# Designed miniproteins, single chains, continued (5): the designs that were tried, part 45

Each design is a single chain, and the fold is of that chain. pLDDT is the mean over its residues in the fold that is shown.

## One batch from the design tools (miniprotein)

Design m17536
Fold by ESMFold2-Fast:
Structure m17536 (fold): chain A 94 residues (1-94)
Amino acid sequence: PRLVASETLTVNNGESKSFTFTGEGRFQIVASVTSGTATVQVSVIDSKGNLLGSVTVNPGETASFVVDLKPGTYTVKVTALSGSGTVTVLVLRL
């Protein structure tokens, strides 16, 4: 796998943060809540606002999902459903 993007984000209860990446093909999104109490939803959204995939990650856990992408720019959105903490997200091209 090739690392395409990596972000470490601090989120407070109810907060959303996002970043973008550009690509095509198969990608794995790996998300970890590395500190704090946050339960977070991590989502991939296309340029038209369509949800392509998501996971919920609990404090101290790692979760991942795979998306198949057409050429374009995509948004990774991290939302704290509860609590606050630090989330690391890796975008890997498979």
Scores: mean pLDDT 88

Design m17537
Fold by ESMFold2-Fast:
Structure m17537 (fold): chain A 65 residues (1-65)
Amino acid sequence: MEAKLEKDQEEIAKLAEEKGLKVVSTEGKTIKIAMEDRSLEREIGAAMVMIKAAVAGLTVEVHLV
């Protein structure tokens, strides 16, 4: 449902920001995230965000810049 989707999107975006990742766009069930520095901590953070999204039924696309 739309309300649950928005809540899941906000929780995933908040986790991404807590892990030092930038949310680029959100389109339905897909959240696009940019990782500017390829550090081990950011890679672990990205993996945690992807796992949380998968559990919620959402897809996260991580872009290395």
Scores: mean pLDDT 77

Design m17538
Fold by ESMFold2-Fast:
Structure m17538 (fold): chain A 93 residues (1-93)
Amino acid sequence: MVPEVEITDEAIDKLFALFQKYLPHLKLTREAFRATVANLPKEAIPPLTEERVVRFLTNQFGVDEETARAFYKELIKDPGVAALFSYFLVFLG
């Protein structure tokens, strides 16, 4: 019934951990990350694909495709994490 997945504290923490693991140059505190999530323009989430994630990470952060694919696999395990990343992808990219 809900048109969008509810963004939980657990999803925020999981995405923050993925950013810290794969994107360590982003000096974002957990508190700042949560504040950013609260202020994100929560528009319709575009379809999240492996290609979008791989291209974003390889082109913007210089990670290899294997690392980017590993990030994507972890990302899609939780619908809330995937939805949250889609908002951040639009906001940061």
Scores: mean pLDDT 71

Design m17539
Fold by ESMFold2-Fast:
Structure m17539 (fold): chain A 65 residues (1-65)
Amino acid sequence: SSQDQIDDFRGRMQRRRDRVIQQIIDDSRRQNFSQDQLDNSINYVDSLTQNVIDNMERVIQRQSR
């Protein structure tokens, strides 16, 4: 179903997001980044991840017609 495709895609994007954020956290600790720099980087990754999911949802919904 279209919902299953969306759920699978969302799950993959969330796992990628978690790995990227963990790398950012690890890098910030090694490089002594400020909290603002860390927060901005995490917010950016979250925004990009949500935009990719939203765009793919629209594509899948259009193809199911």
Scores: mean pLDDT 83

Design m17540
Fold by ESMFold2-Fast:
Structure m17540 (fold): chain A 65 residues (1-65)
Amino acid sequence: SPLDQLRELMQRYNVPQGVQDAVLQSLSDPSLSTDEKEMQVRHLARRINLPESVQQELLEIVRSS
């Protein structure tokens, strides 16, 4: 599933658990649009300074959800 791919990617890059939980919560929220989910994930990725290639991979997973 996209959520499992996202969790594996975040674990691989040692993303803090609180940030992982925030990302998964945003993606699981049915009140948020795809654009809003992308914005939340992008903000969180920037806060922990993920490489641009990893940020793009995260966004592709979000878009496929």
Scores: mean pLDDT 78

Design m17541
Fold by ESMFold2-Fast:
Structure m17541 (fold): chain A 96 residues (1-96)
Amino acid sequence: LDVENFKNAVVAVLNKDFKGLYENIKKNNPSVSTGLLGALYGAVRNTPNLSLEQAVEMVGDLIGAKDIKVGEKKITFTYKGKKYEIPVESILKEVK
């Protein structure tokens, strides 16, 4: 997993930056269908007060991450049998 691309995709969801979301997901996950991305864009657009947890779950579900937990200081999830940790501050500092 490219952790930076995952982080950038979550930031794009929170900022409603659909171009950034497309570039960070589709470019690195070509198997993700245009229909799935369209459904995600619709969900993001129709959720005015989108939380960090919701954004992480949306991106995680799209790429096939499991056991997603969003804490105060860190986000944890499993991807293809590996556990990943991302500092919450590394995402929130990029959100407008």
Scores: mean pLDDT 76

Design m17542
Fold by ESMFold2-Fast:
Structure m17542 (fold): chain A 90 residues (1-90)
Amino acid sequence: SEKEKVKREVLRAVAEILRAWRTQSPEDVLELLEKRYAELKPKVSPEIQKAMEELIDKVREALKAGKSEETIRQILADGVEKIVELVEKE
């Protein structure tokens, strides 16, 4: 019950991020990612926490390095896919 609620919260956050990256800048998507991670961090497993932190760090560093929007969106795609796979495995 509670575990299924947390799973739904993570999947809703993922859906929101996927919608945002189609219409928003990578900087706005990073801000959304950081906000959703802060909300979910106390509720999710250490494996999901680590995957979320690694995704945030990779996006932040790519933005600082002046990587293309295409490269940043690929980092987002790969990181989100990993988070979904971890949630479905649990």
Scores: mean pLDDT 84

Design m17543
Fold by ESMFold2-Fast:
Structure m17543 (fold): chain A 71 residues (1-71)
Amino acid sequence: DKEKDNQEIIDVLLERLEEWLEAKGFPEDLKEETLEKFRKLAEESLNSGNAEEFSEKGEELLKEAEKKKKE
């Protein structure tokens, strides 16, 4: 089941991202915002079959989050 497999991938990615954000000392508000944006992107990209676009936009979201943390 493609939908089920995609959801499992998204869940694993979000768990790893949350651990990474916590390890980097992100504020809780910024962490939640980043996770929500990443989840939405992952669901849209994987369900549409655009895994490469997901990787590119995901990296962009992380860079934006790092900039917000620095400010």
Scores: mean pLDDT 75

Design m17544
Fold by ESMFold2-Fast:
Structure m17544 (fold): chain A 63 residues (1-63)
Amino acid sequence: SLEERNERIRREAERWLVERYGQKTFEEALKKLQEEVYKSLKEAHKRGIATPEQREVLKKREE
């Protein structure tokens, strides 16, 4: 399927980036990105401006 093809391309790109820039650098960048997204979602929820979809993502992450 198109989704399976896109997922394979993404995994190949991730492998290429890790090989080129190193595993640790990739993991650090990914961690910072994830933390920033989570912080933005939490702030939006705290301010009462989060969309229903954003609230669902937060709830799923925090159970």
Scores: mean pLDDT 73

Design m17545
Fold by ESMFold2-Fast:
Structure m17545 (fold): chain A 92 residues (1-92)
Amino acid sequence: QELIDKANAALAAGDVETAVEYYKQALDENPKSLPVLDAAIENLAATGDPELLRELGLYLIDKGYPNLGMVALAAARAVEQGRLGYTPAIRT
């Protein structure tokens, strides 16, 4: 979806406000799209700023999608705790 590409470009330019707005628009076009939500969470978590994920989560709750909003809020908490983006070492 073009809106995700625009959001990613805005993040790369340091325009986090515009990026969040494009992710919100992408979710408005397809509000139950897990791929869109996953992309938004992954890219916003990569900034290291849990407030961006909290803003997205509260937006989803306000739009009537509390379960999806709670997923974004849980991701915000994981970023705050330094847990999101870490993978356990695999042993072979």
Scores: mean pLDDT 73

Design m17546
Fold by ESMFold2-Fast:
Structure m17546 (fold): chain A 83 residues (1-83)
Amino acid sequence: AEARIRELAARTDEAIAAGDWEKAAELAKELLELIERERPEDYAGKAQALGAMAQSYLKLGKEEEAAKYRAEGEAYRAKAAAA
């Protein structure tokens, strides 16, 4: 499970570096779903995945979706900092 999370995170970073925003959004969504299932208390990981989704959707012109995921990511970031 942890190895799969690390692999998806690495692939997401690669897609972002390549400017492949559609692929980055898909991988970040898969990463978030995997973290929610296997590591539900990993607030930092959830925030990272949501941040990648927000950036990718913003680059794709999906401003409303980007704003939603940014807000969710900020909430998890706050939880990670408090825990």
Scores: mean pLDDT 85

Design m17547
Fold by ESMFold2-Fast:
Structure m17547 (fold): chain A 98 residues (1-98)
Amino acid sequence: STEARLEALVERAREAGFSEEEIERLREEARIQARGLELEQAGADKEALARAIAEAYKLEVERLKKRNDEEGIKRVREETERALEELGIERGLLYRHL
C-alpha cells in the first residue's frame, strides 16, 4: 500500500540520520508523486505528469543536497528517468519544468 511504502521510506530516512524536518519533506515528495499517479489514472495529459514528476525531483534533490548525499541524488535521477520511460514521457517535457 502507499502508506506502507511511505512508512518504509520514513524508517530508511531515520536510519540514514535524516532530521524530522527532512522526513516531513520526504512525506511531501511522496504526496506529489502519488498525485502524479492520480493524474495519470484520471486520464491527465503527459505535460501535467511531467510537471508533477519535476516538482518531486526538485524537492528530493534539494533535500539530498542539504545532506551532501551524492549517491541519493544519483538514485533519484535514475528513478526519475525510469518513471519518464515507463510513462512514455519525453525528457524534453520534464526539462521545461526543471
Scores: mean pLDDT 70

Design m17548
Fold by ESMFold2-Fast:
Structure m17548 (fold): chain A 72 residues (1-72)
Amino acid sequence: MERERLLEELRKVSPEAAEALEKAIENAVSDPKKAMAYSYEALKLAEEAGVPEELFKRLVKLILEINELIVK
């Protein structure tokens, strides 16, 4: 639910960043290298789009959670 909400809010500001984040989530278990690459792309696109700082912090938190899942 929180993940879907973040994606929805991100799509309103940057559809490209939201798509990259979705791909990062999809690849988190099957292809960690691609998941990390998409995570980086999502952060870059979100920053370029000028998303609010609070939304950007939430994005960083989710990416850290994805990384924790990968290293398990």
Scores: mean pLDDT 78

Design m17549
Fold by ESMFold2-Fast:
Structure m17549 (fold): chain A 58 residues (1-58)
Amino acid sequence: MPKLSPEGKKNMVKTTNYLMNEEGLSPEDAAQATKAAMDELGPDASEEELYEKAKKHV
């Protein structure tokens, strides 16, 4: 598995937390949506891009 950058890891955590708090998703659903978005956009995706893409996976 390609190494995720420190920034990418932070963006993943922030996106998961935003989905849980703003969209009311469970931790499992939020993590799955964030992972799916990261897999499509790649590890260099911004927090905003990742969040918008993750919302489409829920």
Scores: mean pLDDT 76

Design m17550
Fold by ESMFold2-Fast:
Structure m17550 (fold): chain A 57 residues (1-57)
Amino acid sequence: GAAARAAQLEHMVASGVELAKTVGLDFALALLRRELEEAGFSEAEIEAALQRVRDLV
């Protein structure tokens, strides 16, 4: 459902933030984009998620 999908997105964003702290922002964003594409998120959702990682790092 929409709630489960939103929870998945927030979890992936949180994982991206932690990855960025260990391996660097550029690599974390590239990996997160690929994972979100594989999970079937839209381009708008992907861009919003990547921006949230930038804002939280």
Scores: mean pLDDT 86

Design m17551
Fold by ESMFold2-Fast:
Structure m17551 (fold): chain A 88 residues (1-88)
Amino acid sequence: SRADELSQRTLDRLIALAEEAGAEAVREALLLAREGRYEEAERLLKEAKEEEIRRFLEKLLEEVEKRHKGTKEELELARERIEELAKE
């Protein structure tokens, strides 16, 4: 896989977040990126309203924090359970 290219799964998630944020120009740019049209996607992003981009980035940050928190909470619960099972 190319490290400089977003996976289709990641792009699908970003598109969903743009829809939730009401960031239509960002959503359209992400759809172009999904088709490999990165130059056209970049042009649309540069023309997008700053408020729309900010709203999308806020939703993206919330989703990243939510997943990071969930993963860490699951790992902490697993660690605590293993420690309890190791105790007499």
Scores: mean pLDDT 68

Design m17552
Fold by ESMFold2-Fast:
Parts: structure tokens; sequence; C-alpha cells
Structure m17552 (fold): chain A 59 residues (1-59)
């Protein structure tokens, strides 16, 4: 879309990248971190982390 995106949309796009998805799954599975801790490490919201992990599990 060419429309100006709010920061939340830009952040959501970044969270869909394979790198962020893989890192979130790794931190959750290997390190046993909470969604809050993963969010802090990736610089995204807890809601975004939850969505990212759900999509990672589906695929």
Amino acid sequence: ALAAMPLSDQLNLISQLPQAQATAVFLKTIEGLSNAQVAAILGISQATVSSLLTKAIEK
C-alpha cells in the first residue's frame, strides 16, 4: 500500500520477517523467556510477539 503507514503497521510488517519470527521462537523455546522478555529483546509489543509465535507454529 502507498498510504502512509502508522508505526504499528510498520512494526507488524517487521515482525513478519523470518528473522524476527525465528528469533522469537528460539527465545521462547530454548531460553524459556516470557512474551514480555521476548518483546523487550525484539523491540516489539507483547501482542505482536504472541501473534508472531502463533504464525510460526502454524507454519
Scores: mean pLDDT 66

Design m17553
Fold by ESMFold2-Fast:
Structure m17553 (fold): chain A 96 residues (1-96)
Amino acid sequence: MLSPEEVRQEVNYKFRLIAISTELRIGLRRNDRKLVKDAIRRLEELLREAKERGLEETVRHMIREIRRLVEEAESLGTPLALEAAAELRDLLEEVE
């Protein structure tokens, strides 16, 4: 049985994920290296925190979103996007 606290934490992490993913997409569209790198760092921190807290559903949701971000970046095909895709793939390997 999930506690009310666990439900609140999952909701909080999902909103944080949406914000970070949006920042990453904006950074890639604008070719803004600093915004892209900052977003990837925050994504790594968020994923680590969710894993440490045992938020299994949230971790699965983050993995699916990261896979989508990799596909989007690879499709965009700019040098910065390909670098971002490689960093996101490394993040997925650390989680699997």
Scores: mean pLDDT 84

Design m17554
Fold by ESMFold2-Fast:
Parts: sequence; C-alpha cells; structure tokens
Structure m17554 (fold): chain A 55 residues (1-55)
Amino acid sequence: DRQALIEQLKQTLLNISAATDEAEKLAYLNKAAQLVIQLNADNPQIQAALEAANA
C-alpha cells in the first residue's frame, strides 16, 4: 500500500506540472493532499490532526 501511494503521488505531481487547465490542476492538488495525508497516517501528530478534523 505505501509503495502504491508513493507511485500515485509521483504520478499526480507530474500531472500537476503538465496540467495547463486550472480546474485540472486544482483537482490534482486535492488528490496529492489526500495521498500525503494517507502516507503520513502512521505519524501520530498527523493521525491526531486527521482524527480531529473528521470528528
């Protein structure tokens, strides 16, 4: 899972760099943010912040 998330993040970052449409760029930025949160789910500080935001 972690490796798959890293590959998705890399691809998403490349897509952001290649995107010329602002709407597409924002969609990729949102996807990248979600992937970063998932990759850091094992970090206790980020885990606590995510749980607080979803409460």
Scores: mean pLDDT 74

Design m17555
Fold by ESMFold2-Fast:
Structure m17555 (fold): chain A 91 residues (1-91)
Amino acid sequence: SELEELLQEVVDKLREGAATFPDPEEAKLMLKAHAEAQAIRQAAARSPQEGIRAVEIFMRQLEEEKKRHPDLADIYEEILALYKEILRLLS
């Protein structure tokens, strides 16, 4: 489905980000975000409401990470835009 394709795109973006971070702590944070994106996929498969809740939690975390990594703002903004589209599809 379109939602499944969009969720996979998010997962791929987070995986790509983790591979490019020179700081091990930044890579660890992106790997955590990647695991959370997988959780969104599983939650959405159970119900749209569970998916929405998972996306909202993840978006809050990304907004905080973006503030701490202004040099990576563009990649965080792109991922956040994808999550907004997922929310639109789930609502």
Scores: mean pLDDT 75

Design m17556
Fold by ESMFold2-Fast:
Structure m17556 (fold): chain A 68 residues (1-68)
Amino acid sequence: SLEKLEKNGKEFAEMIAELIKKHPNISPEELQEYLKKLFGRDEVPPLTEEEVEEIKEGAKKVEELLKK
């Protein structure tokens, strides 16, 4: 359901924000590996470079808000 997806998304966003805080230079490949571990192999299709960049950009925006 959408509610489960949002809950998983929130947990994912928090983990990614923490990960970016610890590893600001995380590569797209490393981020994709974490996605596979968090959501499971069958739940995470192969991500395009654009999708990985959007995820990193979102995490970067969270970091910028925290530095405010």
Scores: mean pLDDT 62

Design m17557
Fold by ESMFold2-Fast:
Structure m17557 (fold): chain A 90 residues (1-90)
Amino acid sequence: SEKDEIIEELLRYFEEIDKEISKLLEENELSDEAKKQISELYGEIIDIVEDTLKEIESLSAEEAKKLFEKAKKEMDKLFEKIKEIIEKAR
């Protein structure tokens, strides 16, 4: 179904962000404080994915697509904050 395709696209988008965060954490030596801040932001990304998946079930395919686009923008903002923390830790 169209909604199943949106769900698959959302999960793939999250997987790409997750892989990039994992790579950045492996390539950079971070303080415990920085790791805690990144962990909290990563938790917010997880919450967005879970909340979006839950809401999609009650929506039309068209509304689900709009919600997915909003979720991508919010995940991108949180990922940008994670990158800023890593950059400042250098």
Scores: mean pLDDT 87

Design m17558
Fold by ESMFold2-Fast:
Structure m17558 (fold): chain A 72 residues (1-72)
Amino acid sequence: ASREEINLAVVRAAKEAIDRASKYLTDDEAFDIVNEAVRAVAPEMEGMTPEEVRQRLLEKADELIEKKIAEK
């Protein structure tokens, strides 16, 4: 996959994750969680397809969202 295809997959997955997080968290918390998920997945992205990037990022975001909700 090209860098542009990977970047587009990240943007789309991040928007989806923010929408999901914003139902339970503040906007600031949602953005922090999604940024943390992107940073965690970033080292693996160059070897991934766009669909793998989307799946991995959403899985990581869901993990972090659940952890944050449990802390409240």
Scores: mean pLDDT 80

Design m17559
Fold by ESMFold2-Fast:
Parts: sequence; structure tokens; C-alpha cells
Structure m17559 (fold): chain A 83 residues (1-83)
Amino acid sequence: SAELETDAHNLELQIKEYQEQLDELEREAVSLEKMANELDKKDKEKSKIYRDTYESQKGLAKEVEQKRRDLEQLANELKEKLS
């Protein structure tokens, strides 16, 4: 069915968007960790804010990764039905 092929394609696009979000969160996490480490001796309060933000972003990345995996499972099931 052309509709199922379109649905599978749309799921692949959403998976790609979540992967791009994960890549951005990973780059941001590296930056946050670096800033926290650089500030640890200069500004303890700012260092803590960057560490707390890093931990919060790790939690968000875990949620996005779960959504990506759920969509991958759905895309695979649709591809099997199209076969």
C-alpha cells in the first residue's frame, strides 16, 4: 500500500529528527561538562548550574532515545507488513 509506504517514510523522518536532537544534546552535554570543569575553581555557583543542567539534559536525552527506539520498532513492523 502506498499509504503504508508513506507512513514508513514519515516514521524514518521522525527517527532522523530524534537522532539529530540526540546529537545536539550530546554536543551540548560535552560543552556543559567542559564549562563546569573550567568554572569549578573560578565560580562554584556557575559550575553547579552547568553540572545541574548537564544532568537534566542527560535525562532528556534518555527520553528522546526511548522515543527514537519506539519509532524504529514501529517502522520495522510496517516494513515487515509491506514485504
Scores: mean pLDDT 84

Design m17560
Fold by ESMFold2-Fast:
Structure m17560 (fold): chain A 58 residues (1-58)
Amino acid sequence: SPLEEVRKRTLELSEGKSVAEQHDILSQMARELRAQGVPTDEIVALVYETMEEIEKQQ
């Protein structure tokens, strides 16, 4: 799905980045999803799942 593609790309872009860079990437993901009309609950869930996956690497 387009949402999962955005999530996977966000994970790839966040690998090996600083916390500040990861936050910028996650914020950009959330803004893009909002601009596309994705419901807030879905955005929160995807951002949270993506953040958890990134933190699992630290």
Scores: mean pLDDT 78

Design m17561
Fold by ESMFold2-Fast:
Structure m17561 (fold): chain A 94 residues (1-94)
Amino acid sequence: MTGPPRVTALFAPASVAVGAPLTAVAAATGDPLPRLRLEVLDAAGNVVGSAEGDAEGVARVTITPTKAGTYTVRAVATDAEGRTDSASLTTTVT
């Protein structure tokens, strides 16, 4: 039996200072539980941090930004059939 994957939560701060911790958290649901990947991308689109979801469907990553700019936090849930759900937000680093 399959329920569609859903990213049900995505959190990151709206702004952080260079050298301060940026913590992102994502949660996903689905039946069976989908694979969840949480990524933090810098202003150039490089992945600077990532985490996979745990057995409860939660992923957490903390980075310390070294450069100012607009960072993207992205969560992608993928099921066994290849169906996806995603959420993203931006964090300003100053």
Scores: mean pLDDT 83

Design m17562
Fold by ESMFold2-Fast:
Structure m17562 (fold): chain A 62 residues (1-62)
Amino acid sequence: MTKEQADELKARGDEAEKAGNYKEAFRLYSEAITAYTEIYGADSPEVRELGRRAAEALAKAE
């Protein structure tokens, strides 16, 4: 997956979260985390930030 595709997944996750669709936001953030891990590494700020956001979305999901 390219950085552009990973950025798009993150943006879609952000939109889902703003819409209150936390389950979809969690799915999209999880896919983006996988892509960013391949691009930047698991210990990157990008992966850590998305990890926190994914956990928050999961906690709010029905």
Scores: mean pLDDT 81

Design m17563
Fold by ESMFold2-Fast:
Structure m17563 (fold): chain A 69 residues (1-69)
Amino acid sequence: SLEELREEIRAALESLGLHPSDEEVEALAKRAMERKRALIAEGYSEEDARRSAVTVAVMEAQEAAAKKA
């Protein structure tokens, strides 16, 4: 669900020392949901699609943080 993606992304970013805003987490979770749906349509399991989508969202947030440092 979108709520589960928001919680996973927030926890992952906080574990990396980042402090994302609620707006940033919401935007990342929405993009992750779209990626998850696309991967499921390609034949991936929901668990594999979710893990991939969260990984990509975390990478995007880290790249954005690095550019602002």
Scores: mean pLDDT 83

Design m17564
Fold by ESMFold2-Fast:
Structure m17564 (fold): chain A 54 residues (1-54)
Amino acid sequence: PKVLDQSLDGLPEDELKELVAKKTEELTKDSDADIKQGMIDIAVGVALIAKKNE
């Protein structure tokens, strides 16, 4: 989780929003997807977007 935060911190807000959208789409299309990990990744993306607006 912390490593993911560091790797995404440099991305612009629009790119972070796109990553969140793509991850959500992946979870809805793949019935065998790791939903738990996908939700964590989405939460990290949302948190980084919020951080950029502070």
Scores: mean pLDDT 66

Design m17565
Fold by ESMFold2-Fast:
Structure m17565 (fold): chain A 100 residues (1-100)
Amino acid sequence: SAAVERLIEAASKLSEEDKKELLEELRRVLRTLREDDSVTSRIGAALRLIGLGLDLKAKYPEVGDELEAALTELARLVITDPERAIEDLERLIEALEKIL
């Protein structure tokens, strides 16, 4: 997924602390999709991803736009294609764990 590749590349520029916070939020979203497949829970997870993207954009002007765009696309998949979102989240989590 192009969004997965962009997010991994941009995330490599984050501090170790912010990489860990991103990883924990991605894990939280994945748990939500696996354990509570309600529309309300998916909307909540999507909004958290969008909010995280906005926070990272403000903190990292050089890569924040790419992080915001990738997290917004992932949020869209959480709503429109949750099975693909699960696959992308699993790949992102594995990749981020390797760069910590």
Scores: mean pLDDT 84

Design m17566
Fold by ESMFold2-Fast:
Structure m17566 (fold): chain A 85 residues (1-85)
Amino acid sequence: SMAEEEKQRLEALKEQLERTAESVIETAKTMSDETIKKLLDAFKQYLEVSIEAAKTVLSEDQVEELREHAKKLLEEVEKRAKEIS
């Protein structure tokens, strides 16, 4: 069904964002504090672009769920980055 296909697309996009978040944290471990700040800004921009792109394949409700998931990921990445600094 279309609803099941949208759920599968949402889950795949969530997993992609999570993999990118882990990559950002691993990269941050090798960077200066100034570069970490720029990396976090780039990650935030990546999340915004990914949400906009998702509007082409997800319903409005699913886009909002992805946005909330991205917000939680950003908060987690920012918290973990502070622990590295």
Scores: mean pLDDT 85

Design m17567
Fold by ESMFold2-Fast:
Structure m17567 (fold): chain A 90 residues (1-90)
Amino acid sequence: SFEEIAERAIKLLEEAKSLVTDPEVQEQLDTLIDLIRRALEEKNKELFITALEGAIDVLRGVARRATPEQAARLQKIIDELEKLLEEVKS
């Protein structure tokens, strides 16, 4: 269901936030998580898609600047978020 997809995305983004040391990136992720929570409350799939795409882009940027070990951990989260994005678009 959309609710299950959104809740899984929130958990993955909270995990990603815990791996990020940059406070500005943590703030960006918090804003995107709040948008996803709002999308879930409003049952707004378009807002969810936009927020999730934004979060994936932020995390890709972080992964490019991260250590190889942190980049690998972030990439696993990104891959799962991309699967959720595909699932909600279907």
Scores: mean pLDDT 88

Design m17568
Fold by ESMFold2-Fast:
Structure m17568 (fold): chain A 92 residues (1-92)
Amino acid sequence: DREKLVEAFAYTASYYMAASAAQGKVEEALKDLEEAKAALPSLVDEETAEALREVIDKVKERAPEIEKRVAGKSAEEVLKIARELAEEVIRE
């Protein structure tokens, strides 16, 4: 189910961004997501690759906001912020 794959990917990418930002590793997360985006055509069909690229782009666009939001937050609050980001990415 493509929709479930896109949803799972949105949660994974959002958790990775929020957790990396909380550790001061936003630049590394941005690089890793760009590399993942480049690899997609080799891993999935074109329609799925396009949907997953849109997820990555939306997460990357929100990176500066997420970095500010996770600053000084507990692990539980960071996970909540990651979940909220994933839900916004899925709804758009």
Scores: mean pLDDT 85

Design m17569
Fold by ESMFold2-Fast:
Structure m17569 (fold): chain A 59 residues (1-59)
Amino acid sequence: MLPSAQEVVDALAAIPEPTLADVRRLLPGLTPTQEAAVRRALEEGDKETLLKLMATLVP
C-alpha cells in the first residue's frame, strides 16, 4: 500500500524544483523532526541530499 523507497525517490527526482508540498504529498505524516530535515535540504538547494533523505523516510 505504501510506495517503495525507490518509487518515492524516482518521483521526487522527476521534479526539477521540488517543494515541501511535493514531499508532503509523497510522504504524508512526516514528524516535525523529519519535516525540519526536509526543509533544511530544500533551503540548501541540495537535491542529492534531499533524495537520500527521502529514501530514509519511507517506512
Scores: mean pLDDT 75

Design m17570
Fold by ESMFold2-Fast:
Structure m17570 (fold): chain A 68 residues (1-68)
Amino acid sequence: MVTVTGSNGGGTATGPGGTATAAANEQSVSGDVSLRGYHTGALGAGSGGITGVRTSGANSTIVGQGAV
């Protein structure tokens, strides 16, 4: 699993499932990874989900379980 943060400077998180990047309020994930909305208050907007996330890879999954 990979963690990503959407901050004022962006960031990159790499794990066994691939790489996740955050830049200019956009988050991207490459490879076959699962992205969960843990502590994603800054990333997730709307219905407790992840906002502005893009994924690539046939087995990539986004699961939004953020606050609210």
Scores: mean pLDDT 40

Design m17571
Fold by ESMFold2-Fast:
Structure m17571 (fold): chain A 93 residues (1-93)
Amino acid sequence: KLSKKQIKEAANQIFEERKEELLSQRNALLKLGKTEEEALHFVVKGVIQEVAERNGIVLPESATNKEIAEALGVSQSTIERISADLTEKLKQL
């Protein structure tokens, strides 16, 4: 199982690797009539799910933060904190 530090580092790496794609996804969702909050939530959740996928963990697209946290072996608050940090980074771009 992954440590909190490993999950945070993996999420940040994915964010940096896919920064332009993540911005494009946010803008596409906004054009479809999603709110900024909904668009950011969707994009950030995708990054967290990719952390699980890159570590061989199969999760449904409907997986909650609680289910992702359980699968990764961390607390839900850890996933929520990482998600909040990524959301803030996306807002600043």
Scores: mean pLDDT 83

